# Designs tried in a protein design run: designed miniproteins, single chains, continued (4). Part 33

Each design is a single chain, and the fold is of that chain. pLDDT is the mean over its residues in the fold that is shown.

## One batch from the design tools (miniprotein)

Design m13193
Fold by ESMFold2-Fast:
Structure m13193 (fold): chain A 97 residues (1-97)
Amino acid sequence: SVLELRRKLAELVVERLRELQAQQTIPEEERLAVVFELTAEAMEELGLPEELVELYRRLARLLRELNETEDEEERERLTAEITELLREINRLELELG
């Protein structure tokens, strides 16, 4: 079921990304943040836990902040925060699967 859920999420994200790209140009550096934002939206639509949805939304926000910053110390702080967030996401996904 986890594999089927991940396939369905991937299909929804790919389709929505294609629709957005048809309406607007997405810069390469913004693509990962957009993908995680679309993932959060798809997860919410599929009725996945709000806690997991909010973590993916936070991940997208932090990636946008990382793309916008030129300060090395701030980049290191954001990278560390993203790493911890990814660990939390992985932990919750394992508990839900």
Scores: mean pLDDT 81

Design m13194
Fold by ESMFold2-Fast:
Order: sequence, then structure tokens, then C-alpha cells
Structure m13194 (fold): chain A 100 residues (1-100)
Amino acid sequence: MTPEDVLVHGLALAQEVIDLASKHNPEAAAKLQALLTEWRNEMLARIDELSPEEMLARLREFFARMLEVAKEHLPEEVVEEIERMVRAGLEQMEALLRAS
């Protein structure tokens, strides 16, 4: 698994979170989309400097920030669904990284 593979999987997971948020609060989804755009641009600028493990660590920190925004703007039940999606996605990426 390359750093680019981790980034692609992470971006797809983040977009699923934003799509769920948009069904409940379009303003929250817009804030999350802005965070994703800024984070994506920063990661692309540094992609050749990062290991897959370092990219996954930065993804975990990014999802923690997304969850903080979600908690401020979304119903508790939606936040719990996002937390489940993020946990499952990160566990899958960790398993793929260990298999590499």
C-alpha cells in the first residue's frame, strides 16, 4: 500500500461522511468539504515525503477534526453513524497496510 493509496481511500471515506452530513445539514457538509479540500491540498504537497503509515496517522487526526465539526452541527444519531463509518474505514486501511 502506497501513501497515495491511503490518501485515495481516505478521501473516498471522507466524501461518504460529507454526503451523509449533507442529507441532515448542508452548512455542516460545506464546512467539512472545505476542511477536506484544505487537508487534501496539504497532503498532496507532501505526498512524496510521507510513508503509508504517516499518511494513515494524518488521516486519523483529520477524521478527529471532522468528527468535532460533526458534533457541533449534526444530531447525535448521525454523529454515531459517522463515528462507525470512520472506525470501520480506518480499521480496513490498517488491515490493508499490515497485509502489504
Scores: mean pLDDT 88

Design m13195
Fold by ESMFold2-Fast:
Structure m13195 (fold): chain A 64 residues (1-64)
Amino acid sequence: MNAEAREALFREVAATLEVMKATIEKKIAEKAGDEEAKKEATERLERAVEEANRAAAELAAALA
């Protein structure tokens, strides 16, 4: 595996972990009934999903 593909893989893993973290934070906020925290977690989840999609595309390009 070349260094570029390895770096892209690390970015994809990191982005995926952010999606998982944001998803958990959103569920915690929903259970607590904290509307402000729920809104913040939802916005963070949207950003994390965008980052994960970009990282996945970069990994696919690096492996091509």
Scores: mean pLDDT 80

Design m13196
Fold by ESMFold2-Fast:
Structure m13196 (fold): chain A 59 residues (1-59)
Amino acid sequence: SAADKAEEKKKVIDEFVKKMEERIKAETNPRLREALESGIKTLKEMMKLQEERARKAAG
């Protein structure tokens, strides 16, 4: 189903986020670290908004 594919896609993105968070921990450049952390934060926020919109649109 479309819901199953959305769940699988979310799992792939969650794995990507975990990989990026580990790389952020290894990053020694403070400016690059902040940029990466901001990028991950924005990605998580956008994913949350998309989930909320999908739930509101499904009626």
Scores: mean pLDDT 79

Design m13197
Fold by ESMFold2-Fast:
Structure m13197 (fold): chain A 102 residues (1-102)
Amino acid sequence: LDDLLQQGFDHFNLGVEYKKKGDYKEAAKHYEEAGKLFLEAGDFLSAGVAYHNAGEEYKKAGDYKEAAKYYEEAAKAFKRSGLNKEAEYNKKLAEEAKKKAE
């Protein structure tokens, strides 16, 4: 749905703005919401990018469990979009984050 894509884009832009302000946790939440909206809209490429960015910002915030979760969601989305290298990279990022969460 076009409305889901627009809402996803709006949340992605909010993620960028909070990232610029150094508010990593708020940036991560907005990228997470963008990923969910893009996934619901069937835009697996944009979902993968948004979830990857959520993982990066959760990692910067020290939330390694959430970082691992969203790197895994990014890997699934990239695989569905045919981006197997990006999917494998995000699987590795998720494994690294899981080790730091222990």
Scores: mean pLDDT 91

Design m13198
Fold by ESMFold2-Fast:
Structure m13198 (fold): chain A 84 residues (1-84)
Amino acid sequence: MKPLGELDTDSRIARLREEMERLGYSPEEIDALIAVRRLEHKNGIDNTSKEDVEAVAPKISPRKAAVRITAVELRIIGDEIDAS
């Protein structure tokens, strides 16, 4: 279930895409990472299986996707703290 404090999903995804583009990620990697993040938002992290991740991002392993998402997420969290 989406938490009340969560910003518009489209706005968060747009921000995530911008940061990944600045870091030089390929369009395929950006799409895959966004797909994984959308899946986590839909199912919750604890309910997102590696098979589900592979279905939406077959070119990125769940472990590799998690590491990259964490790096980008730290930047987004910084922005959220500044917004609060």
Scores: mean pLDDT 59

Design m13199
Fold by ESMFold2-Fast:
Structure m13199 (fold): chain A 96 residues (1-96)
Amino acid sequence: DTESMLETLEKALEAAIAAKDPLEAEIALAMALISFSVFKLSLPKLPKEEAIEGLKRAAEILREAAERAEAAGKPEDLVRTLRELAEEAERLLKEL
């Protein structure tokens, strides 16, 4: 669910900060995009299209962050968390 997703993203951000990783900004941006997209989906009269685009962009950012983290030899937990969160964003997108 969305709450679990945000918790996972927060953990990924904490791991990036601890690793002194420039991924911090990307993870923070993805968090903002997911949160804003979920907020938009909670508004019954707002077009879904903007929320869909936000989730899609968040998934792309998280996948790119995971790929860069893996290439840089970052902890497996961080890489896995980023990938799982990208997959969760894609799952939400498919359910819309």
Scores: mean pLDDT 69

Design m13200
Fold by ESMFold2-Fast:
Structure m13200 (fold): chain A 79 residues (1-79)
Amino acid sequence: DDIINWVKKNKPKKILMDSRVPGRTELESLGVEVIVINSLAPDDVIKEKIEEAAKKGVRILIHKGLSSEVLEYAKSLGI
């Protein structure tokens, strides 16, 4: 898995992850703190969680089917 290999190489302390994406337990076993978002929530709620994660130093978002608006917002925060 490209994501698992990227995490092993870059050793991020924290990541933001969509609850619909599998592999959370494996990423946590690598010593990564996983902050979970619900991609079925309204965009405003998702954006608020992304902003909180960015303030905590998160730079990586693992997602399944987030809207372009949410993805552009995450990118604007350096995620």
Scores: mean pLDDT 78

Design m13201
Fold by ESMFold2-Fast:
Structure m13201 (fold): chain A 83 residues (1-83)
Amino acid sequence: SEFLERMARPISPEQRAALEEAYARLLKVGDEAAKLGDRETVIHIVAGILRAVGYLLEGRADEAIQTLNDAIEEAEKRVKEIK
């Protein structure tokens, strides 16, 4: 089963590092948005994390990384517009 093979396959060190970095950046911009009272940006970040987790559960690490990076870019843009 392709599904079981993907679940058993470890994420590469490069993919893990990219995911950890992206997640840390999302938490940072999420904290900034929360301090500014920007609930819409916080919701956007949470939605991005949930989508990325969905991809990871399917063994789709590259798509998870892309989803997190897209959420970071949009969140950073929104926070800049408020500041």
Scores: mean pLDDT 79

Design m13202
Fold by ESMFold2-Fast:
Structure m13202 (fold): chain A 61 residues (1-61)
Amino acid sequence: QRIKEAEEKVKKDPSKHGELGALYLSENRFDKAKEYFEKALELDPNDELSRSNLEGILASQ
């Protein structure tokens, strides 16, 4: 439910990509979390939270 609501928010407000990535991460959906953090960084390369979370996912391998 929360994920679907966040997906709708992202369609209306692209700045919410990082928020959606964090929600996927909290659900252990690492592939989706990585995808949305990458999209957030495409929109704002200075998004430190999305960058830090993406690096954390990659380092966990």
Scores: mean pLDDT 74

Design m13203
Fold by ESMFold2-Fast:
Structure m13203 (fold): chain A 83 residues (1-83)
Amino acid sequence: SKEEKLLEEAKKIAEEVIRLSKELMERNPDDLKKILEAIGRILRAIGLLLDLELAIKKGDIEAAEKALEELKKLLKEVEEELG
């Protein structure tokens, strides 16, 4: 289903945001600002995934798609900072 595909894609993107944010923290152990920004992105990814799951349960596909787009934007921001 469209809902199942949205959830699967969102989980993969959220996991990648968390993975890359942890890598950024490990590469910058003495940079408190970068560590706090990375933690903020991890929390944002978790929040967006929960928002997407809730939207799917409510049948709000537009809200689910919006949460997925925000997750994709967050992934791009982490990738650009790391590489």
Scores: mean pLDDT 87

Design m13204
Fold by ESMFold2-Fast:
Formats: C-alpha cells, sequence, structure tokens
Structure m13204 (fold): chain A 60 residues (1-60)
C-alpha cells in the first residue's frame, strides 16, 4: 500500500508507468545503481510490478 501511494505520486500522467528518470528520482539515496535501474526498465519505463521489484532490490 505504501508502494502504491509512492507510485501514484510519481505517476503524474496517470498512465500507470514511470520513466527511468522518475524511477531514479524515487530511488535517489539508495544503493541501487543506474545500471540496475536500466535493467529493470528495458523499454525506458516501469509499471507498478517492476517498481515494486526495484524498491525491493533497493532495500535488500
Amino acid sequence: SDLERAFEILDKNGDGKLSRAELRFALAGTPLTDAQIDALAPDGYVDFEQFREAVALANA
């Protein structure tokens, strides 16, 4: 539920997708690298499921 709120705040377009730039902003200050974020967003965007996975990696 906290992840859903974070996703909605970042998804200003309401299209259910976040760009890599938005994902990097959301994960700023975490140990997750730019290369790892790029690997999670092969099309340059992440949906909610991919966002959840990225946050899990950042907190591992």
Scores: mean pLDDT 76

Design m13205
Fold by ESMFold2-Fast:
Structure m13205 (fold): chain A 83 residues (1-83)
Amino acid sequence: GYKAIVAADPETGRPVGFGVVPADDKSVKVGTLIPASKLVYRLPEVTAETLPVLAVSDKIYETKQQAIDEALKLFATTPPLKR
């Protein structure tokens, strides 16, 4: 299974990317630094090699594609940390 994640810019706290992680990866939680290369998408101006996780889905998805679809939705709806 997979969880959806949203990553933030470490300086601004704004959502800048999304991705998916294995559901059993307990190391990934809000505030964990992840490699930008693990993200499915990031804004093109983001040059940081690691980004903090801003949000993680509550649901576990059977397929990577289902988790990607939810990550996109979560990315669109997650507020910036400074809000």
Scores: mean pLDDT 79

Design m13206
Fold by ESMFold2-Fast:
Structure m13206 (fold): chain A 69 residues (1-69)
Amino acid sequence: MEEALEEARKLLEEARKHFENGDYEKTIELVEKALEVIEKLDPSDPTARRLRIEANALLNEARVKLKEK
């Protein structure tokens, strides 16, 4: 569980760096990987819920930016 939470956090941090560089396609890829890890976690875990909210927010923002092309 802890290892999966750390993996999700690292993927989201990497995704944010790509988002800041304008690489929205890579951002989406990394966020989707993070969500796959998070989906395997207990939905009642408050840390997992926070990461899921953060991941979905970043995913939606990256998708909006990509659609503007």
Scores: mean pLDDT 80

Design m13207
Fold by ESMFold2-Fast:
Structure m13207 (fold): chain A 55 residues (1-55)
Amino acid sequence: GAAEREAALRRIREGADAAARAGDVVSLQVGLKEAREMGDEELAAELERLLAETR
């Protein structure tokens, strides 16, 4: 349902923020795949940006 979708998207976002802080590109790539599979284009774009900025 919508609440489950929102919880999953929040989990992906929180995981991406943590991965970006840690420089964990692999976890960011996993989060991007999950965002794309859920069809959230806005979150996917944000994760692509984080990947580009993470070194």
Scores: mean pLDDT 81

Design m13208
Fold by ESMFold2-Fast:
Structure m13208 (fold): chain A 62 residues (1-62)
Amino acid sequence: GKVEALVAEAASLGVTLTPEAAARVLEAAEAGRLEEAIAILRAAGASDAQAAVLVGHALTLV
């Protein structure tokens, strides 16, 4: 599903994203709240560059 796809992409970049956090990122991305999506990813330990890649990926899933 979309959550599992985002978790897998995060893991490929070395970011451990919980299914709950991934769901929140996808909800924020679908709503156009990209700053919120980035903040969630950064709280999970993503760098600015990793967060940008993961938000871009999330936007392809919504």
Scores: mean pLDDT 88

Design m13209
Fold by ESMFold2-Fast:
Structure m13209 (fold): chain A 67 residues (1-67)
Amino acid sequence: LEQKAVSLESAANINEVGAETSERLAEEAEKRDEELGKKFREGAERDRRAAEENREKAEKLEEEYLK
């Protein structure tokens, strides 16, 4: 079902943008509070992993749908 793959791709894109935003915030926060910066970096890593997982799921669904 293409709709499920599209939804997973959208979720992956949102998570990737979230990770980039968190990384930027971590750099700014680290200048004032190293612990806060670390938390943002951990959040960014989590979002990047979620994006990767959603992207892989979308690719598998697309393979089943197209082939």
Scores: mean pLDDT 77

Design m13210
Fold by ESMFold2-Fast:
Structure m13210 (fold): chain A 83 residues (1-83)
Amino acid sequence: RKKEEKELSEESVKASKEGNSSKLTGLTLRSIADGLESAKYTGMGAIYLSQGDYDKAIRYAQKALDLDPDNKSAQRILDEAKA
């Protein structure tokens, strides 16, 4: 019942923030999920690159970049596998 007073305060703060935060929340959730999977594929790409399996290294590095285009490690693996 004290929760109804807190809910009013949180709704007022959230209503002001939601106009600015809805886009940020969507981007943050996608970034977290993509970052985790991108890290996994980056690791696999690095392993295959070290084994000389360039086809698999490229495939995993591209998957990592599809999930996180800002993943510098995945981009480096892709560039090295293509060289």
Scores: mean pLDDT 67

Design m13211
Fold by ESMFold2-Fast:
Formats: C-alpha cells, structure tokens, sequence
Structure m13211 (fold): chain A 63 residues (1-63)
C-alpha cells in the first residue's frame, strides 16, 4: 500500500524492520517527533497516528 496526503512524499518514511514499523520524517516535522510503531498495524491505525503526529490528513490505500 501507499501513503497519500499533502506533503507525505516530503515528510514521512514508513519502514518495516524485524516485524516493527518505524516512521521517520523526511523533512523536519512541525512537532519534532519520530514515530515508532512497535507492532503490526492496521493501515487505518497507521494513517490516524501519522495524521495526528504531523498535523496533516494521511490515508493508506492498496497498491
């Protein structure tokens, strides 16, 4: 699946490692946070968490 939302391409990387997900800003984010998603996440939950953290509307869609 892919992330969609204003500035997503510029602000967020979502990486899977050892069955965890890590979200890094690709640019300085306004809240100064890096998100670590330590468990397998439903795409809707990932979209909600990232939207709240970065103050933008993000959705996850099937590729």
Amino acid sequence: YVLEGPGVDDRIHLVSSNDTFEAYPSKPNPKGQVLYLNEPQDPADVARILSAAYGIEIRIVPR
Scores: mean pLDDT 53

Design m13212
Fold by ESMFold2-Fast:
Structure m13212 (fold): chain A 88 residues (1-88)
Amino acid sequence: SKPLLLKAIALELRAIGLIIEAELLLEKGLITEEEREEIIALAKKAIELARKALEAVEKGDLEAAKKLLEEAEKALAEAEAKLRELKA
């Protein structure tokens, strides 16, 4: 499924963007090293789940791909929420 493949790629790119933002916020002294590590851990989890979803798409397991993408999206949403809280 081309839509699932594109969604997986988009989630991976969003997660990479969060890693970059967390690193920049640490450099500016706006977050702690511990807070940076928490955000990066969630973003890396999202990347791992998105990559597993791509493998499931290649194998034709669209049900597994959908579930993995939902888990990746949840991890990414948690990282985004933590980052928003730290900016407040």
Scores: mean pLDDT 87

Design m13213
Fold by ESMFold2-Fast:
Structure m13213 (fold): chain A 88 residues (1-88)
Amino acid sequence: SLEERLEEEERRRRELEREIRIGLALIILGVTKIALKNTENEEEKKKLEELIELVDELIRLIEEGAEEEEIEKKWKEISELIKEILKS
C-alpha cells in the first residue's frame, strides 16, 4: 500500500542519515589522527585526543541507536572543539 511505501521510504532516509553521520565522523577521526601524529604541541595533542574520544563516542551512540538528542549533543561538542582547534 501507499502507507507501507511511505514508511519504507522514511526508514531508508533515516538509514542514509545514519550512514552519512558515521561517514562524516570517520572522516573527522582520520583527519584528527593524522593531525595528532604531526603535532609536537602538548596542548594541541590534548585537544586532538579529546576530539578522537568524542568522535568515538558519537560513532558508538549512532551504532547503538541512541536517541537523536544524545547524538545532537555529542555532535555539538565535537563541532565546538573543532572550532577551538581551528582558532588556535
Scores: mean pLDDT 84

Design m13214
Fold by ESMFold2-Fast:
Structure m13214 (fold): chain A 82 residues (1-82)
Amino acid sequence: SIGDVLDSMADYTDDMIDSRSRWVDQFVSDESSRQRIHDMIDRTRQRIDQYRRQGTEDAVRQMMQTVTDFHIQVHDILVESV
């Protein structure tokens, strides 16, 4: 079902974000960059949770885009901080 797809994607994304959060805390020495990434993590989790609750086919596409945007934005911050 679409709900099962959204749940699986959200769970996978949460695990990935948790791993990235731990990596950032270990390797990113710039406090400003760490705070920016943590703020982005919080916003991304809120958006994923919102789409998970919508339970529509469009929500699947929006969740995929949100994950892609997250990776790009984190990469941009990391390039500036490392």
Scores: mean pLDDT 82

Design m13215
Fold by ESMFold2-Fast:
Structure m13215 (fold): chain A 94 residues (1-94)
Amino acid sequence: SAAEEGYKLGYEAGKKGAESGSGGVAGALAYKAAKEAAKKGGEEGGYAAAYGAGKAGAEMGDGGPGGGAMKGALEAGSEKGAYAGAEGAAEGAR
């Protein structure tokens, strides 16, 4: 459930951020979502949220969500989340 909630939070934040047309908004939304997911779900929540945000951003041509989410997850103690935005972005760019 932590991974499922984290992914949903990150993916929706990444999508909304990319839709905003503002890199600052895209990164900030993904940062907040991943930080919250890591606080609630630990490493797995932070990883899933950062992965989801990076994937959603890359699907829309925006790298900002992945970077913001990785930072938010790491600051909340998810070391796995520190790399997950890049992994999600790679998946979204396929």
Scores: mean pLDDT 82

Design m13216
Fold by ESMFold2-Fast:
Structure m13216 (fold): chain A 70 residues (1-70)
Amino acid sequence: REELVQELKKLVDEATKISKEIRKLNAEITRARAAGDEERVAQLQARYDELVKKLKEISKKINELREKLR
């Protein structure tokens, strides 16, 4: 059970880091759009989509571990 608690903490910490990076990318996308830099927007959007996908995967794992811990 302690191993599951440690794994959950690790995943929560990782999710927090990704969430912060997503917020930073949102700010960068807004700036790139304001500058009319369509190429930069596309690049940042692709990275944003990748991080959102990773966050969803981690959230799924967190929910599975929480269910096991009850």
Scores: mean pLDDT 83

Design m13217
Fold by ESMFold2-Fast:
Structure m13217 (fold): chain A 101 residues (1-101)
Amino acid sequence: DEELAKLPVSVEVGRRLVEILREDRGPEGLARAVAYLMELSGEPPETIQRIVDAILELGITVEDVLEDPEKVAELLSKATGLPFEDVLSLVRLIADVASLV
């Protein structure tokens, strides 16, 4: 897909993200997409579980990410203690992919 080639990830990663977000646009779908990206970046399982738990507890959806990615990144950064800029990069990438689904 030509649109996937415009993302700051490989086409294979973009396709997997599209597949995840097509399955579920709710908090579980968002959590799976974030976990997948963090696993690819070599983040430890404990860090991945922390952000997954935060997404599920706060009930953050893909639509919330599309509406206000900066606000979602602030909430997740505060809940997890992860750096805001790192979380914002993940959230923005998911917003870009979600716009293709």
Scores: mean pLDDT 83

Design m13219
Fold by ESMFold2-Fast:
Structure m13219 (fold): chain A 57 residues (1-57)
Amino acid sequence: EGLEIVTKASLEVAPYGRELAAQAHAAGPTDADALGESLVPVVKKTNELIKKLEEEK
């Protein structure tokens, strides 16, 4: 049962990874600030998903 919740959490975060990769490819290494700002929402989303998992289990 825990695997389903973990899989769903991973799938919800996966699109952010794809978007970050696209931004990195377009922006290049000089736009570190833009990439950093994109990482903040991903980390926040991950923490929210972890909290949900802990509350359900």
Scores: mean pLDDT 63

Design m13220
Fold by ESMFold2-Fast:
Structure m13220 (fold): chain A 51 residues (1-51)
Amino acid sequence: MDALKKDIKKVLLEKGFSESEAEKIADEYVELLKQGKDDEADELWNKIKSL
C-alpha cells in the first residue's frame, strides 16, 4: 500500500496540489481501497484526473 500511496501523491503534486493536500487525498483513496469501496475510490481518482 505504501507504493500506491506514493504514486497517487506524485500524481496529485503534478496536478498542482500542495504536499499536505496530496497526502490527505492519497490517504483517503488508500483508505477507500482498504475498506473495499472501489466505486468511491474510482470516483475520487476520476475527479483528480479531471483537474
Scores: mean pLDDT 78

Design m13221
Fold by ESMFold2-Fast:
Structure m13221 (fold): chain A 68 residues (1-68)
Amino acid sequence: MAEEEARKLAEEIFKWTKNDPEKLREYAGGLELMADYLEKQGNTDAARVYREAARLLREKAEEIEKKK
């Protein structure tokens, strides 16, 4: 399911970025660009995964910044 795949991807990026909110936002932007590319190629399923993962990254960045 796209939701589960997106959560797995987001969790991997959380570890990769060490929960740095600036890096999380940069990765979210990259995922959104990749989703746009995949959608134009007709790969709507992969595009949905990337868009949802980007949303999760932005949400995590906001949570971390509020704690700071």
Scores: mean pLDDT 81

Design m13222
Fold by ESMFold2-Fast:
Structure m13222 (fold): chain A 57 residues (1-57)
Amino acid sequence: SEAEALRERIRALERELEEVEKEIEEAEKKGDYRRATILTFRRLALEVEIDLLRRKL
């Protein structure tokens, strides 16, 4: 069903979000604040997409 497909897509995006969060933490630990900032924009984009998909459920 479409609802099941949406839930699977949300789970995939949540896993990607978790990976991006780890990359942000690593960048911050290395003092690479430019990279951390760029990754923060990617995190925001993933959070928005997850929210939009959840609204379709």
Scores: mean pLDDT 89

Design m13223
Fold by ESMFold2-Fast:
Structure m13223 (fold): chain A 66 residues (1-66)
Amino acid sequence: MEEKVEPYIPEIKARMKQAGVPEELIDEIVEEVKRKALSVVDKFETDEQLKMAIDGIADKLIEKYK
């Protein structure tokens, strides 16, 4: 299950840096994104739905911490 989320982590880190999230918070926020995504990963029928959910989680956390 972690393997389904891991491919998106580098993109999320890059997006956080570009959005102005403090570097000291990026790793903690990434862990939060991963945790939330893993809690729902088995509920999605397609990789596209999973990616949309991960992107949505990342967007909300970026908005909160930037």
Scores: mean pLDDT 76

Design m13224
Fold by ESMFold2-Fast:
Structure m13224 (fold): chain A 56 residues (1-56)
Amino acid sequence: MDGRKAMREAGEKAFSDPVLAEKARRIADELAEKAGVTPEQREELFYLEGYRLYGE
């Protein structure tokens, strides 16, 4: 039972949609630069934004 799993699955689906993937990458990059996070945390932001944009 982990919401993170559902978020990652939705983010993975966003990778198949070039429009959503591009938006998720761009937003994750902006958030990562602002927060000064590690590369690993930056990838988590990408999945999070993919989930947020995809919604499912």
Scores: mean pLDDT 68

Design m13225
Fold by ESMFold2-Fast:
Structure m13225 (fold): chain A 58 residues (1-58)
Amino acid sequence: SELIEKMREYYKKAQEALEKKDYKKALEYREKMLEYLDKLYSIDPEEAIKALQELAKE
């Protein structure tokens, strides 16, 4: 799913920015991740929850 890939992409970018102590960029990437999560949730809530649970394990 394109939305899941975008959500994972921004989650990874947010974590990388946080590790570099770029807190402003980390927040922006987290907001983008949540935007794609909201889009996915509106289409397929089960898949959205599953994707969130997989990200939380990392």
Scores: mean pLDDT 82

Design m13226
Fold by ESMFold2-Fast:
Structure m13226 (fold): chain A 58 residues (1-58)
Amino acid sequence: MLARVKEDVEKKSDEELELKKGDIVEILEVVDEYHLRVKNLKTGEEGLVPKSKLELIE
């Protein structure tokens, strides 16, 4: 499942991923109610991102 980043995301911890608005990510795993593990399709990097920062495309 693909999602678009709605706003810039800063890396707050080593487990989190830095993302820019408009980046396309692949959702790999639902970690909890508020966080997803995603892969940034531009960089190939994986990490946690707040669900509220993503808009589902598929």
Scores: mean pLDDT 81

Design m13227
Fold by ESMFold2-Fast:
Structure m13227 (fold): chain A 65 residues (1-65)
Amino acid sequence: LNEVQKRVGLADLEALREELRRRGLLDAERESLINQAMEAVKAGDVDALREAMRQLRTLLPEELR
């Protein structure tokens, strides 16, 4: 991941975390997956990011996918 992709990815994940918190949907499992995705972005680990995002999407309401 380049610096622009890392910055955008982290901003998107933080926005998702805040939206889930606002809706009362930020449980331990969703928070853990968001943290895993953020760490993958920071590390530039595209495969780990894809896997964390794949798992997160299965737990998100349709309107947040």
Scores: mean pLDDT 80

Design m13228
Fold by ESMFold2-Fast:
Structure m13228 (fold): chain A 99 residues (1-99)
Amino acid sequence: NAMAERARRLLEEARQIAEDAYNKVKSAKTLEEGRKIAREAALEVARILNQAPITDSRVASLTVAGVLNLIAASVAPSKEEMLQAIEDAIGTLRRAAAA
């Protein structure tokens, strides 16, 4: 239906933002720069997902996990942990879009 298709498109957009953030963090020269990129991605993903007509509780849980993983990346103590957190966010958002 149209609402489910809109939710899927917004979930795919959120996943793309997380993937773009991964590539930007990988290229970041400082931990502070990486944290800023992750924070901005978390806010943008949260904004998009707040507009998504998600009625399935499992999909909703995966979207929350995605945002929380991006928040974790924004306070990560190392670039390696930051990239792992963003990768985890990409995984949960991909699973949400496929459900």
Scores: mean pLDDT 88

Design m13229
Fold by ESMFold2-Fast:
Structure m13229 (fold): chain A 56 residues (1-56)
Amino acid sequence: ELDEDTRFVQRSAEELRRAPDPETAQELMRRHMERAPSELTRRGIGLVGRTLIEKM
């Protein structure tokens, strides 16, 4: 049983992984952070997103 924050971060990371380039991934990360239900979720998306973009 994952909490809402963990589920939201996981879904956001999944969408970011499908981005064709770092520019698109950066835009998606920004949009998902904007829609995050809490500050904790926003920080989680930022952390995961930056890691994914660094590997592109």
Scores: mean pLDDT 76

Design m13230
Fold by ESMFold2-Fast:
Structure m13230 (fold): chain A 67 residues (1-67)
Amino acid sequence: SDEELEKARKELKELMKKFKEALKNGDYETAEQLKEEMIELARKYFGEVAAKVAEKELEELEKQILS
C-alpha cells in the first residue's frame, strides 16, 4: 500500500542519518551493517532496480565522507 511505501521511505531516511553518523564517528562496522539494511529495505519495498540505485548512492556517499 502507499502507506507502507511511505513508512519504508521514512525508515530509509532514519537509516541514512545513522549511516552518516557512523561514518563520521569511524564506526565502519555499523556503517556497513546499516548500508546492507538500507539496500534490503529498498529491494523489499521498491524492487531490485531501486536496491541497485541505493547501493551506488551509498558507495558514492562513503567516498565523499571519507575523502
Scores: mean pLDDT 85

